# Ledger of designs, part 86: designed miniproteins, single chains

Each design is a single chain, and the fold is of that chain. pLDDT is the mean over its residues in the fold that is shown.

## One batch from the design tools (miniprotein)

Design m2986
Fold by ESMFold2-Fast:
Structure m2986 (fold): chain A 55 residues (1-55)
Amino acid sequence: SKEDEIKRKIEELKAYLKQLEEHLKTLSGVNRLVAEHEIQRIKDEIKKLEEELKK
């Protein structure tokens, strides 16, 4: 179902987010800035998917 697809995508994004946050600790300069932007983008996407799921 669409709900199951959204739930799976949220879990995949949360797993990726954890990986990026761990990787962020090893990064500096431009690479760190890029990772911070990616983390924010993923957090925003998770919020949008969670909102969709509440309908």
Scores: mean pLDDT 84

Design m2987
Fold by ESMFold2-Fast:
Structure m2987 (fold): chain A 58 residues (1-58)
Amino acid sequence: SLYDEMLKIVEESKSRDELVTNLMRLYNEQVEAGKISEDQGNELIQKTMEEWQKRFGP
């Protein structure tokens, strides 16, 4: 699933900047390809970022 791909990006990213960049690229590709809506993609990004912040944030 797209969310699983986003979670793998979380685990494989070397920095917060790299994480955000890779998540936004994936989001943009999926939305522009018509595979997911903007609302769905935004919700997944927010959920992924909240999960990352809870696990690895200050």
Scores: mean pLDDT 79

Design m2988
Fold by ESMFold2-Fast:
Structure m2988 (fold): chain A 61 residues (1-61)
Amino acid sequence: SMSQFQRARQIGDDFLRQNPNATPYQIGNYIMTQGSQQNIPDSILQQVGQDYTTRVSRSYQ
């Protein structure tokens, strides 16, 4: 659902706010770990995690 996507993106955004130089591995692992603890489905976490990993790989702030 959109609310689950919004929660997963919020996890990513919060992490990057605190860790602006995070590596793709760090952001991906954080979204998967924290999202799983919040019971967000793995399918959503994989999609959002891949999006954030790609953005960080391109030096997005």
Scores: mean pLDDT 82

Design m2989
Fold by ESMFold2-Fast:
Order: structure tokens, then sequence, then C-alpha cells
Structure m2989 (fold): chain A 76 residues (1-76)
């Protein structure tokens, strides 16, 4: 796993969406894993489901998932 990408994603999630350090790192690690092992569409679905389990509504979870995947693409 690229630790630099995970750290940058975690900072983004904490700054923009107010996630805790633990939640941000969990989402970031899952995002990088999903992006590398699944299609973009599947990665977004996986992240949206994870975010919904963390207490976000479906619309917010889908927006966060989209932003995270877009940020990973920009950091390639």
Amino acid sequence: MDEEIIEKLAEFLKEKYGLSEEQARLVARNAVFAYKNFSKEEAKKILSKLLQRLGFDKETAEKIAEDVIKLIEEME
C-alpha cells in the first residue's frame, strides 16, 4: 500500500468531512485497496457502504466515495 496516499486521503477526510483519525485511516486504506483491486464503480460502491456503516446517509456517503476516488486518480 502507498502510505503517502493513505495519509493524504486521511487528512482530506478529516479536514473536509470531520472524520476521526481512526475513521479517516480506515476509509483511506479501504479506498486504496478497492481502487487497486476493483473497478471504479465497484470501489465507489464499497466505500459508500463502509461510510454508511460509519453513520453517513447514502447521498453523503456516495459524494465522499466519489471525492476520494477522484483524489486517488489525481495522485497517480
Scores: mean pLDDT 83

Design m2990
Fold by ESMFold2-Fast:
Structure m2990 (fold): chain A 79 residues (1-79)
Amino acid sequence: SEELKRKIEELIERIVELYEEIVEAYRAGDWEKAKEKLAELQKTMKELMELISQLPPEEAEEMMKRLEERLQEAEEKYS
């Protein structure tokens, strides 16, 4: 459904935001905040994978590739 795809795209963007917050927390030496944000990232990833599992196989592969590409872009930007 269009709503399901929209939710998946929103979760992908949230994952990128969480990654950014984790990097910022590590740079600030805020280990407690980094740990909290890592836990949120893990939960958000689990939710994303559950929603992707509801898609047809071809669309699921496309969303997985999009997630990987977005994470790689964020990683390169902050490295």
Scores: mean pLDDT 85

Design m2991
Fold by ESMFold2-Fast:
Structure m2991 (fold): chain A 87 residues (1-87)
Amino acid sequence: MDEIAERVLKALEPLEKAKNYEEAKKAWTDFQLSQLASSPEELAELNRLLAPVIKDYLKFRFALLSKDENAPLYAKPFVEGVRKAAA
């Protein structure tokens, strides 16, 4: 059950280490969210992890779409929120 949470957090590690927009964009492109859930149970767990952080997730996504040089700063609250939901 917590395997999806561990998988998601491991996949998000490059985003936490991103120093600029290009690194954040590459880390996000390599992070294939839709491929992290391969069953209805995994999809439910993924939704549980993301629901509390949807606001920070949207802020990060908007920063990437806007080519914001500070996109990595928005990734940190998103990743931290997922970590808290996974605990």
Scores: mean pLDDT 73

Design m2992
Fold by ESMFold2-Fast:
Structure m2992 (fold): chain A 87 residues (1-87)
Amino acid sequence: MVDPISKKPITGAYIQDPVFGAKYHVEDVEKEPVFVDPKSGHEETKEDLLTAKLENVPEEKKEEARKQVLEALTERGVEEIKRSVLG
């Protein structure tokens, strides 16, 4: 498999995007907030993913909800790394 951000083969520890299922090198997730939909190959930013998840959130709560969604996406990535290391 190829890292959608760096375009290099995944040869070590990785984060798996729980939304699209794509695998990313750990170092690239922090540097470039871009995800690639593995079905369409379309490049989605973290902003685009947040917008989609916040469609039904009232405007006055969107900023707080954005922080929570972004934190949850990052947290799930960290858990996938832990699973890869432990087996």
Scores: mean pLDDT 53

Design m2993
Fold by ESMFold2-Fast:
Structure m2993 (fold): chain A 62 residues (1-62)
Amino acid sequence: MEAEEKRVQEAIERSLKAHEEISGETLSEEERKKMIETMKRVVRNGREERARQERERAERLA
């Protein structure tokens, strides 16, 4: 389970790097940490929502 959170963090870090390359804006270390924590929370909430929708779809099939 920790491995999944590590992969999510790596994906967020890569996304932030791509954003910096496209916008030319450099984020501070404090801004990176705050944004990573916020995005990890959003991703976790999104996964829970998707899992709930998948179960609802399965129940409709039964």
Scores: mean pLDDT 73

Design m2994
Fold by ESMFold2-Fast:
Structure m2994 (fold): chain A 67 residues (1-67)
Amino acid sequence: MEELKERLLREGSRRVREAALRGTEEDAKRALQRSVAEAQELLDDETTTEIAQELARVFREALEERR
């Protein structure tokens, strides 16, 4: 469980950050949505919520760094 959560979080964070810094805000939002959907299929609701919150934070930070 922990290992899978860590993997999904790392992959999701990387995708969201790359999309936000090199693409558009919409690209980053789609990367976030896709990563959360993958977590929903594989993990429980509580763990998925944690991943969604952390990815949302990464999304906001990357957009702020771009500005």
Scores: mean pLDDT 80

Design m2995
Fold by ESMFold2-Fast:
Structure m2995 (fold): chain A 73 residues (1-73)
Amino acid sequence: MAEQVLSEAAKALLERGDSRGAEGALSLAVGTPEQTQRGADAILAARAAHSPEEAPAVAGEVLEALYREIKER
């Protein structure tokens, strides 16, 4: 459930002080099904490739980049 993954990631990012990453996650969660799935896939990929301590920071950077792409297009 892609929206659930994005909502949980947004909470974790806010706890870390990554407001831009959290904004990206929330925007993707209420976006198109394609945007929501892309965001969820990025979070899951970060968690698979990085340690639990590093994965939130990597996910935040990817979510910020995806949010920027959407706003510019």
Scores: mean pLDDT 76

Design m2996
Fold by ESMFold2-Fast:
Structure m2996 (fold): chain A 50 residues (1-50)
Amino acid sequence: MKPSDLLDEALKLKKEGKLKKDIPISKLYQIARQSGENRKTFERYLEKYK
Protein backbone atom coordinates (compact mmCIF):
# COMPACT_ATOMS: atom_id res chain seq x y z
CA MET A 1 0.00 0.00 0.00
CA LYS A 2 1.35 3.42 -0.96
CA PRO A 3 1.29 6.45 1.41
CA SER A 4 -0.92 8.26 -1.14
CA ASP A 5 -3.58 5.53 -0.73
CA LEU A 6 -3.61 6.05 3.05
CA LEU A 7 -3.78 9.83 2.60
CA ASP A 8 -6.83 9.41 0.32
CA GLU A 9 -8.52 7.29 3.02
CA ALA A 10 -7.73 9.92 5.68
CA LEU A 11 -9.14 12.73 3.50
CA LYS A 12 -12.31 10.68 2.97
CA LEU A 13 -12.71 10.17 6.74
CA LYS A 14 -12.24 13.92 7.33
CA LYS A 15 -14.84 14.72 4.64
CA GLU A 16 -17.29 12.26 6.27
CA GLY A 17 -16.82 14.01 9.65
CA LYS A 18 -15.18 10.97 11.27
CA LEU A 19 -12.05 12.97 12.19
CA LYS A 20 -11.66 16.23 14.16
CA LYS A 21 -12.51 19.19 11.90
CA ASP A 22 -9.36 21.11 12.85
CA ILE A 23 -6.86 18.43 11.80
CA PRO A 24 -4.84 19.95 8.91
CA ILE A 25 -4.28 18.09 5.64
CA SER A 26 -0.51 18.40 6.21
CA LYS A 27 -0.89 16.34 9.43
CA LEU A 28 -2.79 13.63 7.53
CA TYR A 29 0.01 13.52 4.94
CA GLN A 30 2.61 13.25 7.74
CA ILE A 31 0.70 10.36 9.39
CA ALA A 32 0.41 8.51 6.07
CA ARG A 33 4.14 9.00 5.38
CA GLN A 34 5.19 7.91 8.91
CA SER A 35 2.99 4.80 8.63
CA GLY A 36 4.66 3.84 5.34
CA GLU A 37 2.76 0.93 3.80
CA ASN A 38 1.35 -0.31 7.16
CA ARG A 39 -2.43 0.18 7.41
CA LYS A 40 -2.66 -0.87 11.09
CA THR A 41 -0.05 1.71 12.14
CA PHE A 42 -1.90 4.35 10.10
CA GLU A 43 -5.21 3.47 11.82
CA ARG A 44 -3.57 3.72 15.28
CA TYR A 45 -2.20 7.19 14.48
CA LEU A 46 -5.62 8.37 13.27
CA GLU A 47 -7.44 6.99 16.36
CA LYS A 48 -6.33 9.94 18.56
CA TYR A 49 -7.89 12.39 16.05
CA LYS A 50 -11.37 10.82 15.94
Scores: mean pLDDT 74

Design m2997
Fold by ESMFold2-Fast:
Structure m2997 (fold): chain A 79 residues (1-79)
Amino acid sequence: KLTVEEMKKYATALLDLIKEEHPELSELLDEYKKKILAAKTREEIIEIVEELLDFLKSDPSVDSSLVALVENFLKEAKE
């Protein structure tokens, strides 16, 4: 079971990876990273990342492998 701090590290590392592949999304990803770091519960982090996943899925330029990484994070976060 991931702790809040472990989830923050995992989620922010994942956002940094997406940002390296899609620098045009940097501003959006930085805002989500800020929200994740400000979250106080595991549930808040899950909700923030689920919102981000919906946005990424709506962008046809985002590779399915990056979407899968976000989905895997949510699977581990939800246990």
Scores: mean pLDDT 82

Design m2998
Fold by ESMFold2-Fast:
Structure m2998 (fold): chain A 90 residues (1-90)
Amino acid sequence: SAIAQLQQLIAQLQQLLADPSSITLDKLRQIVAQAKAVLPDKALDLEIVEGLALILYGVSKVIGESETTGLTRAAQLLLSYLQELLAELE
């Protein structure tokens, strides 16, 4: 079900956040792509959230924070949004 697939994506983000050094931009983009496949009616909203996550990552780099810090903030935003989507379906 869409709920079960969304729960799996949330679990993947939680695992990445438990080991922040494992977070990459490509992994975050892949999770967004998988979420869009699960919820195509939310594709535009997911694109906007991905854009905001990339802005957080970019700002962290500009102000001299580590790559891991920027990616962690991006992953946290994506996790929060996927959790809100799950709440809407339940």
Scores: mean pLDDT 88

Design m2999
Fold by ESMFold2-Fast:
Structure m2999 (fold): chain A 79 residues (1-79)
Amino acid sequence: NLVDDQIIREARELADKELEDETNRAMNEALTLARDVENLVGLEEGKKTLERGLERVKLIRAQKTTLAQRKVDDVKRKL
């Protein structure tokens, strides 16, 4: 069914865009916080803050990837 295939494709594209936008937002927040900490406290604390931030971004990406797949699966189930 061409219409169903198109709806699934559009749902996947939207989910992928949301994943990328949220991952980029989390990355920018992590980089900004690490820079602020470095400027206020020092290089070592800034580096530790960046390392924690990057680990958080990895977890967010993993969680959001699962949610994106669930959104696509939900659309498939409703068709």
Scores: mean pLDDT 83

Design m3000
Fold by ESMFold2-Fast:
Structure m3000 (fold): chain A 100 residues (1-100)
Amino acid sequence: SVLDKIEALLKEILHRAQEAVAAAGNSPALQAALDEITALLSRRLAEIKEALEAGDYERAKELVRELGERVVAIAREQGLEAVAAHVERATREMLELIEE
């Protein structure tokens, strides 16, 4: 389903963020950023699921775009440019999945 594919893409974002934070030395600032990303992904997945189940595809797209923009901002603030680039690509893929 579209939801299953979105869940897989969000899990991939989290995995790549975890790897990048570990590789960058796992500082308190990097851990705080990872915690914020983890909380955002969890909360936003629930909201995206609700919008998709309601047939509100415009709301689902807005939620995906807002999530992507926020995660990119957090990643860039910490110098995690590869994570930011991955999130931008994953966001476009999720939007394409919702557009059908």
Scores: mean pLDDT 87

Design m3001
Fold by ESMFold2-Fast:
Structure m3001 (fold): chain A 79 residues (1-79)
Amino acid sequence: SMEERRRLADEYIRQAEEALEKGDPEKAVTLARQALAVDPDHPRALLVLSRAYEKLGLPDQAEGARALAKRVNPDLPEP
C-alpha cells in the first residue's frame, strides 16, 4: 500500500540521517537509494543523498540530487 511504502521510505531515511550523523556517508547513500527505490520523488531522501555525496567528495552528484529535491519541493530549505 502507499502507506506501507511511505513508512518504509521514512524508516530508510531515518537510518540514512543517523548514518550521516555517525560519519558513515557510504551507508547513508545506500539507505537513501533504498528510500528512493520505494518513493522515487521523496525530497527528504534526495536531500540526504545530496549531503552524503558532498561528504564523499562527489559534488556533481550532490548538486544533481539537491536540484531534483528543490524541483519536487521548491519550499525546501537550502542544505
Scores: mean pLDDT 82

Design m3002
Fold by ESMFold2-Fast:
Structure m3002 (fold): chain A 77 residues (1-77)
Amino acid sequence: PEEDLEKLVKLLEEAGLSEQAKQFRELADLAKAGINKEDNLRKMNEIILEAASQVKDPEKSLKIAEIGGRLLGKIAE
């Protein structure tokens, strides 16, 4: 889970989405701690969808969606 978080944060930073990357990390930490878990997972999903839609490279866009979806699934368990 931590490895996927670091990979996703780097992909977001490389895409020029540094503020979204920081916000995503903060939201993930809160969700993992069970703090407003449902709302934080929803916000994380919104960041993933926005980033995937904005990234011009289809391969990077797909990686953001795949890693992000996997992270959301693991935290939701």
Scores: mean pLDDT 83

Design m3003
Fold by ESMFold2-Fast:
Structure m3003 (fold): chain A 94 residues (1-94)
Amino acid sequence: SMEENIKLVEEQVQLFLENKEKALKELIEYYEKYEPEKVEKAKEFFEKLAKGFEELDVEALKEALEIYAELFKVPKEKLEEVKAFWEKVIEAMK
């Protein structure tokens, strides 16, 4: 069910937040080595993602997803589905 999926996602979000400093360091080291021109966008993505989850800020999370879509060339239709899903997750976590 959607409620069971939201619960599993909530647990993953908490795990991400507990490890966010290490995750950020590893993400930045990867981009500095392989795609240095994308380092600033990768940082902005991570900062907005972490803010979205820590503050339950739907707008920050949607902005993070837009940066992710730009970095990985995600189709607009798929991006809108992912935004709608995460909006429901964040509202359920409040």
Scores: mean pLDDT 81

Design m3004
Fold by ESMFold2-Fast:
Structure m3004 (fold): chain A 74 residues (1-74)
Amino acid sequence: MSEEEQIAYAETLISTGIRDNVPPEELVKTLLSLGIPKELLLKAIERVREQALAQGDEKAAARADEMKRVVEEV
């Protein structure tokens, strides 16, 4: 799987997890367990955050911010 494909896959899982109210720590743990590197996961989180802000989805943006914090602390 290419870097771009891994980022796109992570974006889909992040967006779905946020929508389903999965806790940020649980979602991060799941994504890391799937073998997605931390650097690519951070890029996916940033893209989801940017998209949420562009759509006016403050809840999704806040969840993405919390996920970024969790990843940086691992």
Scores: mean pLDDT 83

Design m3005
Fold by ESMFold2-Fast:
Order: C-alpha cells, then structure tokens, then sequence
Structure m3005 (fold): chain A 64 residues (1-64)
C-alpha cells in the first residue's frame, strides 16, 4: 500500500540522517513527499496528514 511505502521511506530517511548520508536522506525525503502526495490525490487525506505529521516529528527529533 502507499501507506506502507511511505513508512518504509520514513525509515530509510531516519537511517540516512543517522548515518550522515545527505544524498540518501534527500532521496528518501523526496520519496516520502511523493507518496504522501499520491495519497492525497487518491483521496486518502487522513493517512496523508498522519504521515506528514510523522515526517515532521521524525525530522524534528533527528535534526534538532
């Protein structure tokens, strides 16, 4: 599912940031954003909003 794909990309983003791999982090972030957009286009606004909040929390925890 798109939700599962977004969660996998968020996990890849976490690992890339923890490893200091800025290229992998940018790629994972782009994939998360794309998947959230696809969820909104499909009408799954609830999942898109929850994943956007999870992405925000993940970035806040790792980049603060």
Amino acid sequence: SLVEEALEHIERLRKAIEAGDSKAAREALANVVRTIRQLREAGDTESAERLSELLKQTLQELLE
Scores: mean pLDDT 86

Design m3006
Fold by ESMFold2-Fast:
Structure m3006 (fold): chain A 72 residues (1-72)
Amino acid sequence: SRKKLEEEIEEGVRLIADAVVKTSFNSKSFDADKAIALAKSSTSPTVLEAIIRNSKDARVVATAQARLAELK
C-alpha cells in the first residue's frame, strides 16, 4: 500500500542518517563545537533526530532539539 511504501522509505532514510551520525560522533576527531554548528545549520528533522539519539554531549542535544522545534 502507499502508506507501507512511505513507511519503508522513511525507515531507510532514518537508518542512513543514524549510520552517518554514529560514524561522525564515534571518531577520535569529534568536536562538540562543530557538532553544535552542524545542528544549527541543519534543515532535516531526520538528521536532527539522529543527532539527538546518538550524541552524548548535552549542548549538542539541546541545540538539535531547539533547531528541530524551529522546523516543526
Scores: mean pLDDT 72

Design m3007
Fold by ESMFold2-Fast:
Structure m3007 (fold): chain A 97 residues (1-97)
Amino acid sequence: GELAQAQAEIARAERRLAKLPESHEFYKKNIPDKEAADKLTELGKKYLEARINAARARQEVAQGNTAAQPLADEYEKLAIDYSKEYNDLLKKINESR
């Protein structure tokens, strides 16, 4: 059900968030522009934090707190916006190679 899906999403996102230092080191080694490597890591962190917050709000909705729905929608939009900014930056980095 929706509750189990939200809990699984939180767990996956928290695991990915814990791996960000390793991802940052990989980006610094493979991306000549250090500011771009740092920004890519920052966007990844913001994306994962927004996904966790959205999933926590959906968990509240699934448990009967329907007042959490607008917050879930807001964090979902933030996650989409950060994902787009991440992909746009990654494309720009690849075009400069």
Scores: mean pLDDT 86

Design m3008
Fold by ESMFold2-Fast:
Order: C-alpha cells, then structure tokens, then sequence
Structure m3008 (fold): chain A 104 residues (1-104)
C-alpha cells in the first residue's frame, strides 16, 4: 500500500506532465490562429498554466526531499499539495474545453 506522501508525489508528477502537454497544445493553437481575441485568451491561459507548473514543480521538490529524508509532510504542506493538484486539474479542463470550442 502506497503512503499518502507517495500518492501525492505520483499525482503531482501526473499533474505536472498534463500541464506541460496542455501548454504545448495551447502554444501550437496560438501559432495557428489569426483571431486577436482567441490569441489574447490563449496567451492568458499560457500564463496561468506556466504559473501552475512553477507552483507544482516547487511543491514536488519539497515532497521529493521529504520522502528522500524519511520526513513526514506537515498538514499544511499536504493541504497545499492537494490544492495545487486540484487547481491544476480544473485549469486543464477549462483550457481543453476552450481549445475544443476554437477547433470547431
């Protein structure tokens, strides 16, 4: 049975990978679009995705160091990690919905 720290670490790595793939998809669409309104919205999504990526990568490093040193995550660190993962999932869903609407 995986520890809660190992499960959070795995979910965080998955969220990071999904954010990176979403950034690539948004950047590809931005290069193909000529609509200024769509371009402005895609640029804002890239900024939000890059901020989420930075926050997730910083927290991943904290969790990785704690696991390596056999130290428990504090309750506040666990809450922050969970909030970042859930926030990333919601942002990815929002962005993917917009991409699907633009591709029609």
Amino acid sequence: MKSIQERLYDEMKEAIENIKKTIEEVEKLLAQTTDPEVQARLKKYIDRLKQALEDLENMRKVIEEKIKNNEPLSPLEMIKAYSLIQGAKRLIEEVKKFIEEVKK
Scores: mean pLDDT 86

Design m3009
Fold by ESMFold2-Fast:
Structure m3009 (fold): chain A 56 residues (1-56)
Amino acid sequence: SMAELQARQREITDQITELMKTKSSEEVSLEMREPSAEAARASPNKADLAVGARVS
């Protein structure tokens, strides 16, 4: 039915929009990625540097 087709179109559009948002968030997450769990535990200063809080 046309109603089902419209519903699917909206679902696809929502999915695409969500993917676009996720892609941007993924890039931000990559920048804030910690270098290593072991390194972070051994040197907490490295974790601060990785998140850019101390670099600016």
Scores: mean pLDDT 59

Design m3010
Fold by ESMFold2-Fast:
Structure m3010 (fold): chain A 73 residues (1-73)
Amino acid sequence: SIKLPEEVANAVEGLAVVLLSPTATEAAREQALRDLAAALKKHPESRDKALELLRKALGEETARQVEEALAKT
């Protein structure tokens, strides 16, 4: 089995929870994206696995939007 670093796994889960919440604020979404970007900067080899998990949780289109947002941070 392939284990993600805890900070990457936590950032992916946090972002998925925020993006699936209809009451999440824009500030909460931006913070979750920054947290994921910071975790992936420390663990760049985890990027593809993190995006795969986001695609499975949120769908391909939302995962693509996250990937684009990460490129801007």
Scores: mean pLDDT 82

Design m3011
Fold by ESMFold2-Fast:
Structure m3011 (fold): chain A 92 residues (1-92)
Amino acid sequence: MQAIRDSIDAAAERAAAERLIEEARRLVKTDPSRAASLLSAAGIYAGLVRLAGDDAGYRELVERMREVEEEMSDAPKDEKLGKGLEESSRKL
């Protein structure tokens, strides 16, 4: 039963998710509704990467998706908050 994870091609799912995330980033300003739909699709592929047991790949995808979500949700206009996130890496 554990062989089911081996049938999921994590590399292919990661590539699909990355492509959708990049496309969503380009559409954030032009068509935010489409960007949101693309992120939802990317989430499905990220879930498949997690099911394949590649937690590192999943975490990388989630981090990139979060970045795009912050851009869409209503960022404070400037990149001030985005730059603050790097400083918040020491939050704990």
Scores: mean pLDDT 70

Design m3012
Fold by ESMFold2-Fast:
Structure m3012 (fold): chain A 120 residues (1-120)
Amino acid sequence: SMKEEIDRLFEELQKILDEIKKANTVDEILSLLDRAEQVLERLGELVKKITDPEVAEYAKEKIDELESKFIETRNEVMEKLRKLGVPEEKRKAVEAAFDRVLSLLDQVRELADENIRKAR
């Protein structure tokens, strides 16, 4: 079912978040954020196909929850990297990668909102 596939992609994103929180190197964090972008692209394609406004609202609620978690994780990771003495150039690369993920979450939310509006 579409809801089961949505739930699977959200579970993958949550696992990526948990791994980002545990990561101790810039390269590992960037790799995990790149993986998050790929999962979000798949989620966006799936959300475009949602015709049921109840399923679209469910997806939107999950996206909003993940966005809050990514913002919190970004703040924690950026503080951790600063305390570890990671050079500013590398910290800016990580911040930019988080910003790309947050931008993709916003785009997927907009797709869900559009499908909710079309069904009203």
Scores: mean pLDDT 88

Design m3013
Fold by ESMFold2-Fast:
Structure m3013 (fold): chain A 104 residues (1-104)
Amino acid sequence: SPAIAELEALREWIRRQYEAILASDDMLAAVRAAIEELRARLAASTDPRVRALLQLEIDRYEDLLKGLENGISDEAARAAVRGLAESLEYLIDLELAELRAEEA
């Protein structure tokens, strides 16, 4: 399934990218880069369920970006990124389980 392959690739990207964001000394630049990558993935996606998941994550990262621009601490931003990573990985795993069950 193209959707399964896309979600597996997104899960791998999330693990690597969140590690990179958490290690960053420029949280604003890191969050902006993550939004651009998510938008590129959304533009390439054709499955409406995958597109909905990508749009949700873009919206959540845009809210984090607004918080950073309004002066939340880097510590608070890193805590938010960890929560976003855990939440998105959970949603991806749930969607993967449903898609794999549909193919069985």
Scores: mean pLDDT 82

Design m3014
Fold by ESMFold2-Fast:
Structure m3014 (fold): chain A 65 residues (1-65)
Amino acid sequence: MPKKYTLTLQRRVPRDADVQAVGDELVQQLKEEAKKLGAEVDDISVRVVPDGDQQLVTAVAFLTY
């Protein structure tokens, strides 16, 4: 049975940063990492959490080998 794996990328950005652009960049990086590993991308989730004067953008890819 194919093995399930997750990849996570996070970036802290200023509160006035374009979180959509940051999220899109992280999604692209996750897709590139998945291709490097020879894995299939099942799903990618992006979350944004306020953190003081910054925002924490987290992207998680769910992969199958």
Scores: mean pLDDT 82

Design m3015
Fold by ESMFold2-Fast:
Structure m3015 (fold): chain A 85 residues (1-85)
Amino acid sequence: KPKVTLVTPASSPLTVAAAEAFAKYLESKGIEVELITEADDEAARAKFEELSASSDTAVALILEVGGLPEIVDVNEAFFELLRKM
């Protein structure tokens, strides 16, 4: 079963809610989702970089940009996973 890790900052409840909604969408496509909530944007970015270094894990970073939750970064494994959906 394919797996995705979503990383989001607890400092933005809006991005946490968006990540939860996105996780439900991915689960509806048969994808297992792990949600990782870090303290703030800096911690979330650091966690994304750490997880992205392990090449076989599909990871997306969701941050609040201009008052909106956005997927601001993904690793290569995440792009490959989306192509197969």
Scores: mean pLDDT 82

Design m3016
Fold by ESMFold2-Fast:
Structure m3016 (fold): chain A 71 residues (1-71)
Amino acid sequence: SRELEERARRAEEEAERHRELLAEYSKKANELYKDPSSSFEEIAEEGSKALHHAVLSTSYRLEAERLRKEL
């Protein structure tokens, strides 16, 4: 159905958005890790944001796959 196709597409878009944010925050955490003036707290904060988006990316991807199977 068109409704399931639209829902799957939105879930795919959300998965991609969170995947991009995961990459962005992971890069920032790695740059902070390489900087000896950075605090562990700053590194941990950006790393936590990366993990948050990793979970959401996976969740939306799985939802999209489930919806696509219903097509």
Scores: mean pLDDT 89

Design m3017
Fold by ESMFold2-Fast:
Structure m3017 (fold): chain A 74 residues (1-74)
Amino acid sequence: SMDQTIALRDQLSQIATEIDQSKTLPPDEQKKVLQQNRKRVQQIRDQARALGDDVTAAAADALLGHIDKQLKSI
């Protein structure tokens, strides 16, 4: 549904902002933020796929890649 698609996209945008802001945190705190948001992004990806929203699913996959890269840097 349109409301579900909008909600998922809004959640991804909020998570992306939170992840970017986490770069200034101490390593242990940054890792916790990244791991928590990784789980949230996986759930959003799965929900987007169930809705047939390939654009949101692809955005979630891209964000997971960014999270994994950031986790490797700490």
Scores: mean pLDDT 86

Design m3018
Fold by ESMFold2-Fast:
Structure m3018 (fold): chain A 74 residues (1-74)
Amino acid sequence: MTLEEAERGLRTALAAGVPEHLAVRAITDQLIKEGRYQIALEFATKQLRQSTDPETIETLQERIREAQELLKKQ
């Protein structure tokens, strides 16, 4: 999954009525499962700058920390 695909997936999920925090969790989980830690970090940091939902912000901060740790360990 690319950053563009992740952003498209988020827009599609939100348009379908999926809560933002669940959509973000699903997308970041998929990126981490694919070993796309750099893309997961880029997606999460970009979305954190745009999000106003507290639960989404908490989810994004958690995923940023996880992606950073995985990048250090490789």
Scores: mean pLDDT 85

Design m3019
Fold by ESMFold2-Fast:
Structure m3019 (fold): chain A 63 residues (1-63)
Amino acid sequence: SVAEELEKLLEEMEEMIKKGEKIPEELAQRVDRLATEAYLRGDHALVERASALLKEAKEKGLL
């Protein structure tokens, strides 16, 4: 499902941020796409988490 796929990608992104690893642009784009789909399906908690992690990655210079 969209929610399961997004959750897995968010866990991967969170681990990369913790390790200080550069987030691939393709991963960030895929997260943005799935977050939009999750929003339309009412999975607002996953959308909020996706937004928070993308913001953290950008603030840390990892994206």
Scores: mean pLDDT 85

Design m3020
Fold by ESMFold2-Fast:
Structure m3020 (fold): chain A 67 residues (1-67)
Amino acid sequence: SLDQLQQVAAILKSMYPNDPVQGLVSLLKMDPSLTEGHINTLADLLDLSQDDIEKLKVLQKKLVVPS
């Protein structure tokens, strides 16, 4: 739910105040079931750049289907 994603975003900002991208990377490694939609919502809540969002989507796909 959006409420759960807002809570996760707040935790990531608290734990990684200077690098929320690294926080989201850590979350993706812990929970590879996160979808592209979840990444888009979390990135929006964390105010990430489009470039960072694209990097996170690439990482998520690698975690789901390791080469």
Scores: mean pLDDT 77

Design m3021
Fold by ESMFold2-Fast:
Structure m3021 (fold): chain A 147 residues (1-147)
Amino acid sequence: SNNFKARYILELLLGVTLDEDLSNLLNVVGVDEEIVEKIKEILETSTDPVQALKESLSLIFEKDYSSKSLREILSDLLNNDQVLKKSGVVVPASTVRFRLAELLEVPEVDADVYVEALLTVFEGEQPTSREEFYERIRREIERLLAE
């Protein structure tokens, strides 16, 4: 899929690498195959990264995020436990925050710091790679902690 920002945020929130086929959503995360195919289409066809991310998260967690800001959605996912409806897999907020710390190679920080860093980088320029996107988030967290 061509929607790299939305895909990389999904990777960070779910703690898995997502290639163009999104197979790890089915095989590792336990998202239903029909939902994976819909997310693949959204990430391939959407011209709006914000809309692509909101629709993908709505499908994964079976929530209506269409009326919510990305700030509200990210805050929900980082502060509240979620359940993947079809698999019954629990996604604890503490696990999401811990995996973010590991993937971004930063100390564990409050959910609000992650939310602000993720939003700032997501609203920025198109990333050239996963590694560059993760590095931008790491630098933003370091900047926020220095204030």
Scores: mean pLDDT 82

